# Ledger of designs, part 48: designed miniproteins, single chains, continued (2)

Each design is a single chain, and the fold is of that chain. pLDDT is the mean over its residues in the fold that is shown.

## One batch from the design tools (miniprotein)

Design m5740
Fold by ESMFold2-Fast:
Structure m5740 (fold): chain A 67 residues (1-67)
Amino acid sequence: MSLEELVAELERLAREAREALAAGDLKTAQSLIDRALEVARELEKLDPVIGGVAIRELEAVRQELEA
């Protein structure tokens, strides 16, 4: 998968996770965030800066869900 494809997939998953959170569907939001973290880790292998930022942002959202 290309860098652009990984970024697009990550943006899609982040949007869907936000929509699930807004709807109160915490289980779906958590599943989407976990998938987004997998994509962000693949992105980090290609671009450590962009991938690292994505991982930090997703970890912050995950912590919000756990609080």
Scores: mean pLDDT 80

Design m5741
Fold by ESMFold2-Fast:
Structure m5741 (fold): chain A 76 residues (1-76)
Amino acid sequence: AASEAEIDRLLHEANQAIVAGDYEKAAEFLERLADVYEAEGWKGNARLLYRVSAEFYRKAGNEEKAKELEQKADEL
């Protein structure tokens, strides 16, 4: 089960990556957080985070990964 500490850690790491301008790492941490929410059955929250992660992958120039996550969000 997702712990509050695990969620907090992933959010902290994502925020650090955003501040550093490392959009690919930000996307990776947000994708991992979305995976955690999906595993817990929090489909709405997972869907939103997959879409946010996709936007950061797109900012990083990774259009293929962005489209993959947008499709995954739509299937939730």
Scores: mean pLDDT 87

Design m5742
Fold by ESMFold2-Fast:
Structure m5742 (fold): chain A 77 residues (1-77)
Amino acid sequence: MAELERAVAEREARLRALLLAAGASPEAAEEVARLVREAARAELVDGDAERARELAEEAERLIRESVSREALAAALA
């Protein structure tokens, strides 16, 4: 559990850094990271695949609203 939570937190930190590099606000980057963490918890801890999907879709929506596709592609290069 604790090791898995650490791995999730590390992925969350990397996603947050990527979004900041793409021009997202700190608030938007933190909210996306929170949604991704809650999606992982719903899937891996609660076994709630439906809730995990809903949270993941909300995170994707927030990413699209917070950064341009061009800026995100540049940050991923």
Scores: mean pLDDT 77

Design m5743
Fold by ESMFold2-Fast:
Structure m5743 (fold): chain A 64 residues (1-64)
Amino acid sequence: MSEEEKKKVLELTKEQMRLMGEAEDEILAAKKESGFDEKVIEEKKKEVQEELKKKVKELKEKAE
C-alpha cells in the first residue's frame, strides 16, 4: 500500500470513529430526554443505526 493510501485509510478510520461517537451521543441524549422510555430508545437506536450505515457507506464511496 502506498504512503498516500495509508494516510487515506487512517483518515477514513478516524471519521468512522467520529461518526460512531456521534451516534452513541445521540442515543444517550434520547435516553435522558425520554426518561428511559424503552420504546422511544429502541426507535431512536434504529434511526441512528440506519443513519450511521448511510454515512459510513458514503465515506467508503468517496474514498474509492
Scores: mean pLDDT 75

Design m5744
Fold by ESMFold2-Fast:
Structure m5744 (fold): chain A 88 residues (1-88)
Amino acid sequence: MTPEELLEKAREFLKKAEEHVKNGDKQKAIEYADEALLYGLQAAVTLGDPRLAAEMLRKVAEIYEKVGDKEKAEAYRAQSDRFEALAA
């Protein structure tokens, strides 16, 4: 799978996660957010792009925050900050 295909899958899974947040399905929202993170981080590693990794982690943190998992949201935000520092 190309980095572009991985990133497209990550974005599609993020969209599905957001839809399930809106529908009140917290479990599905988390499952899709986790899939988005796996594909997004694989794309970021393949491209050598720590800013992309930071962006994906931040978007996933937002989904976790919206479903009420503040601990996971804070953990993913901290990881995002680390990747942004690597891109500076």
Scores: mean pLDDT 87

Design m5745
Fold by ESMFold2-Fast:
Structure m5745 (fold): chain A 98 residues (1-98)
Amino acid sequence: SEKQLEAETYIALAYMLLAVLRNARAQGRLDPEEALRTAEKAIEMVEKAIELDPNNKEAYRVLAEAYRILADVYRELGQDEKASEYEKLADFYEEKAK
């Protein structure tokens, strides 16, 4: 359906944003503030995909990955409680993606 295609587009965009962050981390060039903004934008894109197609397991997988990145960044910033909260969200959506 048209809604499914639109959802897939949002998921693809979110995945590309997360790929940029993974590449920056691999090269030792990850800025924490930029990573937070980019991961939050990816979450926004995935939330739109879930609204359009709530049964799309790929959307929940990408959402889990975005929350894991947020958890990692907050832990690096010394925000351990916030990091733990995002780790729990990542775990929840990983299970929902199965």
Scores: mean pLDDT 86

Design m5746
Fold by ESMFold2-Fast:
Structure m5746 (fold): chain A 72 residues (1-72)
Amino acid sequence: SPKEREIARLGARVLALTSEAYYAIEKGDTKKAEKTIKELEELGEEAKSLGDEELADKIQQYVEKIKDLLKK
């Protein structure tokens, strides 16, 4: 269905941004990591709008983990 394809593309974007956030953290690029958090939070809102609660929850878990890694 069109919704399933949109959800799949959203999921792929989430994985790409999450990988970019981890690379930024490893390099000490805090500003890039913070920008990626904001973009992931927006994708979480899109997932909720599409009715995919499980994807929204996974995005929130990624955001929380990235935020935790930024704490020193």
Scores: mean pLDDT 85

Design m5747
Fold by ESMFold2-Fast:
Structure m5747 (fold): chain A 78 residues (1-78)
Amino acid sequence: GGEELLRRAEELIEEAERALAEGRYEEAIELAKEAVRLALEAMRLEPSLVARAIGLAIRAIGIMFEAGLKLGVPAPSV
């Protein structure tokens, strides 16, 4: 269920953080994107998980922005 998706998202974030630390920026972005996808699906399945899902998504988005800046990709504007 949603708890399993959040656990997978957390594992992907840890992998993305390692990839980022090692200069594997494109891999870090792809891992972080998948983590956001799983966190959003977990929140959709179990709304009670929204706080944890948002926390994980924020961490993943931070990784994507940092890696994107290193690759010369500008941050999206709202």
Scores: mean pLDDT 83

Design m5748
Fold by ESMFold2-Fast:
Structure m5748 (fold): chain A 61 residues (1-61)
Amino acid sequence: IEEILREAAKKLEDKEASEKVLERLEKGDVAGAAMTLSNALQKQGRDEELDRLHTELERAA
């Protein structure tokens, strides 16, 4: 789960959001990291990337 979130964060165009996701993961806040990432993808209109992320997270859980 953490690896999937970290990889997705690296692909974000919003560098501030990417940094925030990585910081939350370092602190063990996986849920907060996932929420921050989902919000950033929604703002960018990347619905396909968001759906793909949800599928990967569900498969890893």
Scores: mean pLDDT 73

Design m5749
Fold by ESMFold2-Fast:
Structure m5749 (fold): chain A 72 residues (1-72)
Amino acid sequence: SMMGKKHIEEAKKHLEKAKEYLKKGDVDKASEHIKKASDHATDAYELGDVVGASKIMKEVGELRKELDKKKS
């Protein structure tokens, strides 16, 4: 769906920003962008873009794990 595709595109942009902030050590901004990527992936999944959303959610999980290491 067109709306699902837009949510996947937005999620990808937020994942890119999260990676940038994680590299810079900005844990708070990285966390915000990870959450936004997760929210957009959930919306895309609900709109039927299961494959695209699942790929984003996998990356979200990986970034959350990296974020958790930096909080320790």
Scores: mean pLDDT 85

Design m5750
Fold by ESMFold2-Fast:
Structure m5750 (fold): chain A 74 residues (1-74)
Amino acid sequence: MREELRRLVEEAEEAVKNNDMERAEEVARRIRELTRPLAEEARAEMEAKVGVVPDDERAIELAAQAAGLRLRRE
């Protein structure tokens, strides 16, 4: 999954560079779907190590960082 996520990020960057917004949105949606199970795993890991469960947004961010992605929401 980590390699697939990295390839999807590269594909999204290329779509944005080519001004292909439909492709960029499709790839972004796939990235969000793939990071969901990683977010759940990251949340369980955090709870085990520090006894604190992060918000869903924080868990997704941590999972994305672990996969080498930069996905941040304000």
Scores: mean pLDDT 62

Design m5751
Fold by ESMFold2-Fast:
Structure m5751 (fold): chain A 62 residues (1-62)
Amino acid sequence: MLEEFRKKLLEIEGVSEEEVEEAVKRLEETYEELSRSRGEEFAEEFVKKEAERLLEEFKKKS
């Protein structure tokens, strides 16, 4: 699920591999927490929206 997000972040100029790894790790941790507490469907929707938000923020900063 997060492979596409990682790929898109790496295509943005000025974003380091370390920043990409940090963002992916954060989303993975959020998915695990929400999946356990609120169910997989909720976790997937939340992480998808958060990934889109982060991608746009990285694009604006580059």
Scores: mean pLDDT 79

Design m5752
Fold by ESMFold2-Fast:
Structure m5752 (fold): chain A 91 residues (1-91)
Amino acid sequence: AEELLRRAEEELREAERLLAEGRRALEQGDYDRAIRLAREAIRKAEEAVRLALEALKQAETLEQILRAIAIALRAIGLRIEAERLIEEAEK
């Protein structure tokens, strides 16, 4: 579970970085780049959810359960933000 939690946290951090880069691209008027980066962020967030759910299945402690849930919720939030960025760029 610990290894899956660490990998999920890594994917989550990459999703956050990609989304931040996508927002900068949107502010600069680079709509194609903003959409591409947001789609990459969605893929990373989805992988973080998948890894967190696998960690949850293997969890032996309450701490591991809570961490897996926290990662999954944050990744879902990032996916929603990235989908909104795509909608803004397509206007």
Scores: mean pLDDT 86

Design m5753
Fold by ESMFold2-Fast:
Structure m5753 (fold): chain A 61 residues (1-61)
Amino acid sequence: SDEQYQQALEQALAMAKTLLSRGYSREEALKKVEAVLRTQLANDPELVEQIIKEVREWLES
């Protein structure tokens, strides 16, 4: 659902921001966010790939 997508994206971005603030590189932050999403949303791999894409694009901006 759109609500589930939006909530997952906001949580993933918040996690990435926290990791960057703790001194992790963009690549390290992305890898940690990917690992968490693949574990927590294992039943929805298409959603996981979409959120990872959005987080990667944000980190490259």
Scores: mean pLDDT 85

Design m5754
Fold by ESMFold2-Fast:
Structure m5754 (fold): chain A 94 residues (1-94)
Amino acid sequence: MEKEEEIRRNRERTEREIDLVYLMFKAFANAVENPEEVKKFIDNASLDELKAILGGLNIELTLLRSQKNRDPEKIKTLEELIDYVKKKIAEKEK
């Protein structure tokens, strides 16, 4: 079936998947430098978006913990953001 509506539905699905990956990388990139921006994403996020954000934050935490001269304040900021996301996920799963 080659209807315009089928093409549109496939595009919308792909755009949603791209948005989730983008949100994950945005959380990863901004978690340390702009944690307040990440909190705004968390506050407005769906359950799927919260899981993507959590993934991004866990990647950044792993990288920071792997550094020879790791910054304890940056690690603390990430751990607090991860706890905040987990709380929001738990609230949405009720």
Scores: mean pLDDT 73

Design m5755
Fold by ESMFold2-Fast:
Structure m5755 (fold): chain A 61 residues (1-61)
Amino acid sequence: SLLPDDVIAALQRAAQAFMEGRYDEAVRILEEKADELEKAGDTDTARQVRFAAEVIRRMAA
């Protein structure tokens, strides 16, 4: 898999929160996962996850 299983799980949880109208929670889930990835040195995946959070934030505005 191109993405780790824990990243996929976070994306799925964020998508569920978004579909339920919990936009702030969806963004928080993704930003927390991006922070974990940066601390682990996976800066490329962290950047992708942060971009997904930014897209959700813009769509919810």
Scores: mean pLDDT 85

Design m5756
Fold by ESMFold2-Fast:
Structure m5756 (fold): chain A 64 residues (1-64)
Amino acid sequence: SDKEEAEKAAEEAEKAAALAASRGNTVGMQKAQDYAKKAAEAAEKGDAKEAREYSRLAIEFAQQ
């Protein structure tokens, strides 16, 4: 379901933010955490498209 898809996207965003924090990338960590929070908010609303987009951004910034 869209809700389950959104929840999975939010989980991936949270993992990406945690990875950035573990690497000591302060700027990437802050942006990844911000996008992970937005992905979680989108998941609570059942918005799978927004959750996936914010998850993608969290992963992108976590990799910097």
Scores: mean pLDDT 81

Design m5757
Fold by ESMFold2-Fast:
Formats: sequence, structure tokens, C-alpha cells
Structure m5757 (fold): chain A 55 residues (1-55)
Amino acid sequence: SIDELEAEIRALLAQSPDAERLRPGVERAIAIARETGDPTPLLVALAELQEELAA
């Protein structure tokens, strides 16, 4: 789950026009999710990236 979320987020980040702006937050979310086993930070990051791509 976390591994698949990370892969999807990284794929979306590569497509985002604001990828560099969002990258530090995404990397922090990945680190926290892996440290805690809680996918919530990744789900938040995924939602933010999906909203960015939809705009």
C-alpha cells in the first residue's frame, strides 16, 4: 500500500508543472509514512497532487 502510493505520487509529481514546489512536502510525507506505517500523509499528498493536475 505505502509502496504503491509512493510510486503513484512520484509518477504524478513528474507530470506536475509545480513539481519542484511540491517535492519537499512530498518527500517529507513519504518519510513520515515509512517511519510510522501510517499512509495518511501520502493520501494527503496524493490528493493535493491530483487537485494540482485537475486545475
Scores: mean pLDDT 77

Design m5758
Fold by ESMFold2-Fast:
Formats: structure tokens, sequence, C-alpha cells
Structure m5758 (fold): chain A 88 residues (1-88)
């Protein structure tokens, strides 16, 4: 029914918001590792582990997307930080 569908969509949206928050935290940690230059592979490995974990979750269809987003965000944040530090 429309009522049960609305409830299910709200619950799924809450779970997706939680996954997005976890992806952001992984991106932040990976970015910190990559910022050092010497830890770039460790930062990438962290995002790859998260992607593998998400691919095995109940939201496996979105797991690779969230993992990829975390990796991309980590790379972008690390690059931005290096540019800013180089400008100082």
Amino acid sequence: SSSSLARKLAEEQAELDKLAEEAAEVAREASALMKSGDKEEEGLALTEEFEAKMAKSKHSNLGSAYGGAARGLALMTASSTRIEEASR
C-alpha cells in the first residue's frame, strides 16, 4: 500500500544517510593518510577495504558506489590540502 511504501522509503533513506556518513568518515581518514605523501597506498587501501565491506552489505547494489565516492572524496580532499599547503 501507499502508506507502507512511504514508511519503507523513509527507512531506506535513513540507512542510506548512515552509509553516506560512514563513507565521509572513511574519506576523511584516508585523506589524512594520503596527505603525508608516504601513506597514499595505505589511504587507498582503506577506501578499498570499505568498498569491499559495502559490497557485502545488504545494500550491495550501492556498496561499490559508496566505496568509490569515499575514494574519490579522499583523493580530492588530499589534493586540495596539498595545493593549499603549497600556497602557504
Scores: mean pLDDT 70

Design m5759
Fold by ESMFold2-Fast:
Structure m5759 (fold): chain A 86 residues (1-86)
Amino acid sequence: MEKLEKLKKEALEKAGRVQKKLEELLKEELSEEEKEKLLAALEKVEEKLKEILEAKSEEEEIKALEELIKELEKLEKLLEEIKKKL
């Protein structure tokens, strides 16, 4: 089951990068608009994590992981854009 294991590894690697960037931004003073955008992105990531845990088949888990990876990529881009404005 190569695809599932590969997606899990990719998700963990992206989550690690997001975590490091988020830790750096928590040292800075963020605007209310930036905080709202970050909270919305984090909520989408949490929704996808719940979908993975609720998956009843490997096909559902793969789909949820692919969607999680996309949301993590969106969050990473948002974190990079906020950092550029600081």
Scores: mean pLDDT 82

Design m5760
Fold by ESMFold2-Fast:
Structure m5760 (fold): chain A 94 residues (1-94)
Amino acid sequence: SLTPLQQAIKNILKSLVGRPDLVDSLTPEEIATLEKIIDEVLKEAYKNGLSVEEAAQLARDRAAEKLGPGVGDIVAEIVKRSIELYEKSKEKLK
């Protein structure tokens, strides 16, 4: 069974990626792996000046290798939306 925090993370992922069936299949360990990949890709994108599309593709490739292509697509969408939300937040604070 999932912890309340893990269930909250799954609910957030389902709202972002439109693939509730695939998100519902994720184990706690797979969710931890996704979080690590997303964090590492975002840090690398910032450090290397990657575009949104380059960061999304890197996330897709890394997640697909560990968790399969469907999860790769989900992680790519999360990374893309995370960067877009961050840029929008920066504009509101100027």
Scores: mean pLDDT 75

Design m5761
Fold by ESMFold2-Fast:
Parts: structure tokens; C-alpha cells; sequence
Structure m5761 (fold): chain A 62 residues (1-62)
């Protein structure tokens, strides 16, 4: 579900900013799995874009 994917990504950013990169990565992986299950092409593309952006944020937090 879109809302669940967004919530996971928001939480991942918070954990990355707090220095908990391991938990942030776990949340990004869960969000990616949910995004891949979205049937709407536009919404799926948008959520996958957010996943990729969040992965970069988590990587930068290292």
C-alpha cells in the first residue's frame, strides 16, 4: 500500500539521521518490496523513485 511504503521511507530517513543506518536499510528494503507490488504504474514509479532517493540518503549517512 502506498501509505505504508511512504511511512517506511519516512521512518528510514529518521533512523539514518539518528545514525541507525542498519535499521534504516531494513526499512528501505521493506518499502522497496511494497512498492514493487503496487499495480498502478504511476504510483509504483513514484514510490520506487522515493526508495532510490532514500537509499542515497542512508548511504550518505555512513
Amino acid sequence: MEKETEELLDEAVKYANEGDVEKARELVEEARKLAEKIKDEEKREEMLGLVEATEKVVEAAE
Scores: mean pLDDT 79

Design m5762
Fold by ESMFold2-Fast:
Structure m5762 (fold): chain A 85 residues (1-85)
Amino acid sequence: SMDDIIERIKKNLEEMIADLKANIAALLANPSTREALTEMLRYLGRDPSLPERAAASDAARQALLEERIKAIEEGIKEGIALLKK
């Protein structure tokens, strides 16, 4: 049914978001890819300071890093959407 298709799409998107989150963490570990993310966010009119702030090592702020990584995810999704036009 249509509801089953929608549920499958949601699950696939959740899995893609989890993979994207892991990939973003790997990108943030490398200074050159972190700089590339910064330029991408600047081009999209989003906050270009997010990659540097997300990469900052602070165990007490680990929960806040989740929000910054999510903002980077949204920027990447927006960039992909623009490429489909």
Scores: mean pLDDT 70

Design m5763
Fold by ESMFold2-Fast:
Structure m5763 (fold): chain A 68 residues (1-68)
Amino acid sequence: LEEEVKKLIEELTGIKAEMDSSLRLDLGLTTSDVVHLLKKLGVEVSKATASKLRTVKDVVEYIEKEKE
């Protein structure tokens, strides 16, 4: 899952993603971009919830929680 999330972010941004990378500061992803990223991975998320996700690790942990 971690590698799939990192790869998708790299494909969307052209920037290599690490687990501690900031979604907004390091990767330039907006809240809407995070929503679209999660939708591509089969996870529905509200903009309010997506705005709380700060790092690649937060995204991975959210997906793991929602897929169970």
Scores: mean pLDDT 77

Design m5764
Fold by ESMFold2-Fast:
Structure m5764 (fold): chain A 70 residues (1-70)
Amino acid sequence: MEISDEELVVAMARILAGIAKRLFGVPEETVEELLRLAEELARRLPAEEALRRVLEAVREAERATLERLA
């Protein structure tokens, strides 16, 4: 089974968003938005750049959730 770079980016996004939901309490709607963003970026950008932007978006969602709790 061959995993494309696009599929790898989306799989990593699912793992990262799942962790953010479980550990930081990121809402399900935000998780859904992060997954849609990952799919869009993976289709438009090289895998390395798409993954970096997904990581930034996940970190921003975690930060926003923590700031709302403060």
Scores: mean pLDDT 80

Design m5765
Fold by ESMFold2-Fast:
Structure m5765 (fold): chain A 79 residues (1-79)
Amino acid sequence: MSRSEVLELLSKDPQVLAKYNKMLAGSLTKEEDNKATERFLRAIAKASKATRDRLEEHSLGVGLILRIQKVREEEKIAS
């Protein structure tokens, strides 16, 4: 999976991607940041297992893999 394909997976909702970029720039309030991050991570968590595994191989930056793992752990606890 290419970096472009990973970005497309994350950007299938343009509003989510835009909020994610604002979050990285520190221009969101903490409440907006938390809601945008939660929505973004849940969208990734709902992707197929194969797609999530490929996303981990082609990291988009520092911390993204850890955020994906956190969502997975929360799903395991909820199970």
Scores: mean pLDDT 52

Design m5766
Fold by ESMFold2-Fast:
Structure m5766 (fold): chain A 68 residues (1-68)
Amino acid sequence: SLKEKAESEVLRRAGDAIQQSKNQEEAIKLIEEGTEELKKKYKDNPEAVKAIEETTKRVIEGIKHQYS
């Protein structure tokens, strides 16, 4: 489904961002930028957009909680 595909793209891009980033702040910025691009790509599918937002929120919360 488009929802599953969108979620997988978020997770893949997040993994790449974490690998490329020097620190937590840089990783979060790259993830947020990638999320905005994905939301534009899937703009005509509200279910996919919601999955992108929810998955991104979960990933960012996980990153932030490592040092909270």
Scores: mean pLDDT 81

Design m5767
Fold by ESMFold2-Fast:
Structure m5767 (fold): chain A 100 residues (1-100)
Amino acid sequence: SPMDRAIQRINDYMQDYYGDMRQQISQRTNDSSDQQTIRDFTDILISSMNYGLQNRVDQLSTQLNLSPDDQQRIRSIANSQSRTYSRDLRTYSDSLINDH
């Protein structure tokens, strides 16, 4: 269904973005041991991820001609994924800070 395709594409987008963000945080900790700088950088990446995710939801809603109800459902799913990945990125960032 169009909804199943939208869910799959959001999941794929989030997995790819999450992997890239982890690499960038890891690189940043190699360049700086300042805990606040690393946390601020992580928050910038999370904000960028959330912005891109909302745009992706809008694009998929148009491309797949989702009903208003399905648009709301995919946005709810995206927001849930965003909360999970934002938490995991902050946890990852904190783990790298504590290991240095």
Scores: mean pLDDT 85

Design m5768
Fold by ESMFold2-Fast:
Structure m5768 (fold): chain A 107 residues (1-107)
Amino acid sequence: DEEILKELGEAALAHGRKYFENGDYQKAAASYELAASFLPTEQLPEVLLNLGRAYLKLGDYETAIKAYEEVLKIDPDNKEAWRNLAEAYEKLGDTEKAEQYRKKADA
């Protein structure tokens, strides 16, 4: 069962990347959410970063932030998550948090 779920998760991740490359960010996000449901914890940072990026493209900055916060629960020192959090907070107009996360990413 775990092997089948992992295969489904990897297929969903691949499909999500294809949708993202084609500019279909809504379908990309849905595919990444499906991938996150099936993939093992070791692969969650990658899929959650991609999910957050899809929501950034959709202008759903609050949902993107939640995805990046989930990355940091698994991988607290993930500089890509910090860079993307800085971008999302900047888009929301929270310049203080944007600067805080940018500083963490640059360290």
Scores: mean pLDDT 88

Design m5769
Fold by ESMFold2-Fast:
Structure m5769 (fold): chain A 103 residues (1-103)
Amino acid sequence: SEEIFEQIKSLLSEGKLKEAISLLRSALKEAGESEVPVVGVVDESKLSEEELAVLLYVEVELSSLFSEEQKEELKSLIEEKFGESVVQKAKKLVEDVKTVTKD
């Protein structure tokens, strides 16, 4: 959804990670896409800012809500705001999730 993309982009620009994740998860539930085992069961209130940024990156990458161009924009914003270490951790987690789900 273009509206969801623009809202998440705005929240990320403001550093509002918890709000961005909450909005994304609400959109995923409405689309019936809530079945990511590692990401979907995590309680955001117990996560650090770095862990929240990793979680958001993983959900963006694994989601079908966004075009490839929208995913690239959101991932670039996360890297710009939270750094390369977040991107590296998120990419590793995406690979681990894909490996587990391929079983």
Scores: mean pLDDT 73

Design m5770
Fold by ESMFold2-Fast:
Structure m5770 (fold): chain A 84 residues (1-84)
Amino acid sequence: AVDEIVAAIRARKNSPLAKGVNVGELLAALRADPHIRSAGLGVPEDAVVDIKVGPIEGPDEDFFLIMATLPNGRVVAGVVVPRP
């Protein structure tokens, strides 16, 4: 799941919904990838979330939005910036 999310960001594609993703494992994988600058999701690293990733079209740079849903149904979002 986590490797598929990272691969989708690098390929500049939407990821399918990944369920039961550990936030700490996701952030570690994003930080380990030399093609990615990661941003936090605003949730603890021990949290488990359902995640979708999609590009946000911008005038100057393509950002990737990570949409995360907590077990309580709360939606949070984070931004990942691919390195050029």
Scores: mean pLDDT 78

Design m5771
Fold by ESMFold2-Fast:
Structure m5771 (fold): chain A 69 residues (1-69)
Amino acid sequence: MEASPEDYVAAAKAALEAGDYRTAEVLFENAIRLDPNNPEAYRLLAQVYRKMGDEEKAKEWEKKAEELS
């Protein structure tokens, strides 16, 4: 079976809920790579970076999400 951008987003949300922030980061990055025009994925990746304590990266990804909105 082939993974779609939505499959990566769903898996990344599950990883984020489980507290596996590094896995969530990789999965959201893959979702964005397959569909770079999805502002939801950018906002969720920013949330992952906040959970990891990286406010600078969180702010960068939020800015990218805003540029798509």
Scores: mean pLDDT 82

Design m5772
Fold by ESMFold2-Fast:
Structure m5772 (fold): chain A 75 residues (1-75)
Amino acid sequence: GSLTPEQLEAETLLVAAAAYLSMGDIAFERGDKETALELYKKAEELAQQALAIDPGNTDARRLLEEARKKIEELE
């Protein structure tokens, strides 16, 4: 089968969430904790949107948990 439009939207949001998470990691490694926190919060928002569209998506849940953990470590 092919992806449904909803699954494609969820996957697109997850690609964006993963990108923001990676950008946050780069900012953190360079000592910019403020920028890292903002980027991790954006990753959390996008992963939440993906999970709302596709509640069974394990990658969405994993990315959401990872983003939340990184936010908690910086707050």
Scores: mean pLDDT 86

Design m5773
Fold by ESMFold2-Fast:
Structure m5773 (fold): chain A 69 residues (1-69)
Amino acid sequence: MEADRERIRAIGEELLPLALERAKEVGIGEAVKWALDALRAATADLPDTSEVAALLVGEVLRILGELLE
């Protein structure tokens, strides 16, 4: 779980600058949707568990927080 958390955070950190640019072009809602889709694609090898889902949601919420600054 901790290794999965670190991996998801690292992917989110790579996606954040792209999400910020996308938010400027198409708005925050579309940027968040894109970031969630990208995170799911990058972590498709992880098990479909509630624990992994919670980690993905947490990272998307972190990205949303950055976009709202």
Scores: mean pLDDT 79

Design m5775
Fold by ESMFold2-Fast:
Order: C-alpha cells, then sequence, then structure tokens
Structure m5775 (fold): chain A 63 residues (1-63)
C-alpha cells in the first residue's frame, strides 16, 4: 500500500541520519515515526505492521 511505502521511505530517511551502532537511538526514532503515522492515519494501519517494517529496516541498517 502507499501508506506502507511512505512509512518505509520516511523511516529510512530519518534513521539514515543516526549512528547505526546506536541501536537504542534507532529504535527510539522508529517508535516516534510509528506514532506519527498512526496519528496521521488512524485505523488505516496497525501498530504491529508498522513495528514489523521498522524492525526489518533497523536490521538492514545495523548489518
Amino acid sequence: SKLKEEFRKELRERLSKLDPKDKDALEAEAAKVIAEFEDKNPGKISSSELTKIADEIIEELTK
């Protein structure tokens, strides 16, 4: 969906500005982006789906 694509793009952009060695900072920023997308799109996407996408992106960036 476009919403998931926009979420991936925004999350990658924001996380790319952080140190990939600081996993706590990456997870904290991901939580903020998840909350922002839930607030903008109430009932259109689940927190669990956004969290799964965030976990995948963090894994990509920390390898």
Scores: mean pLDDT 82

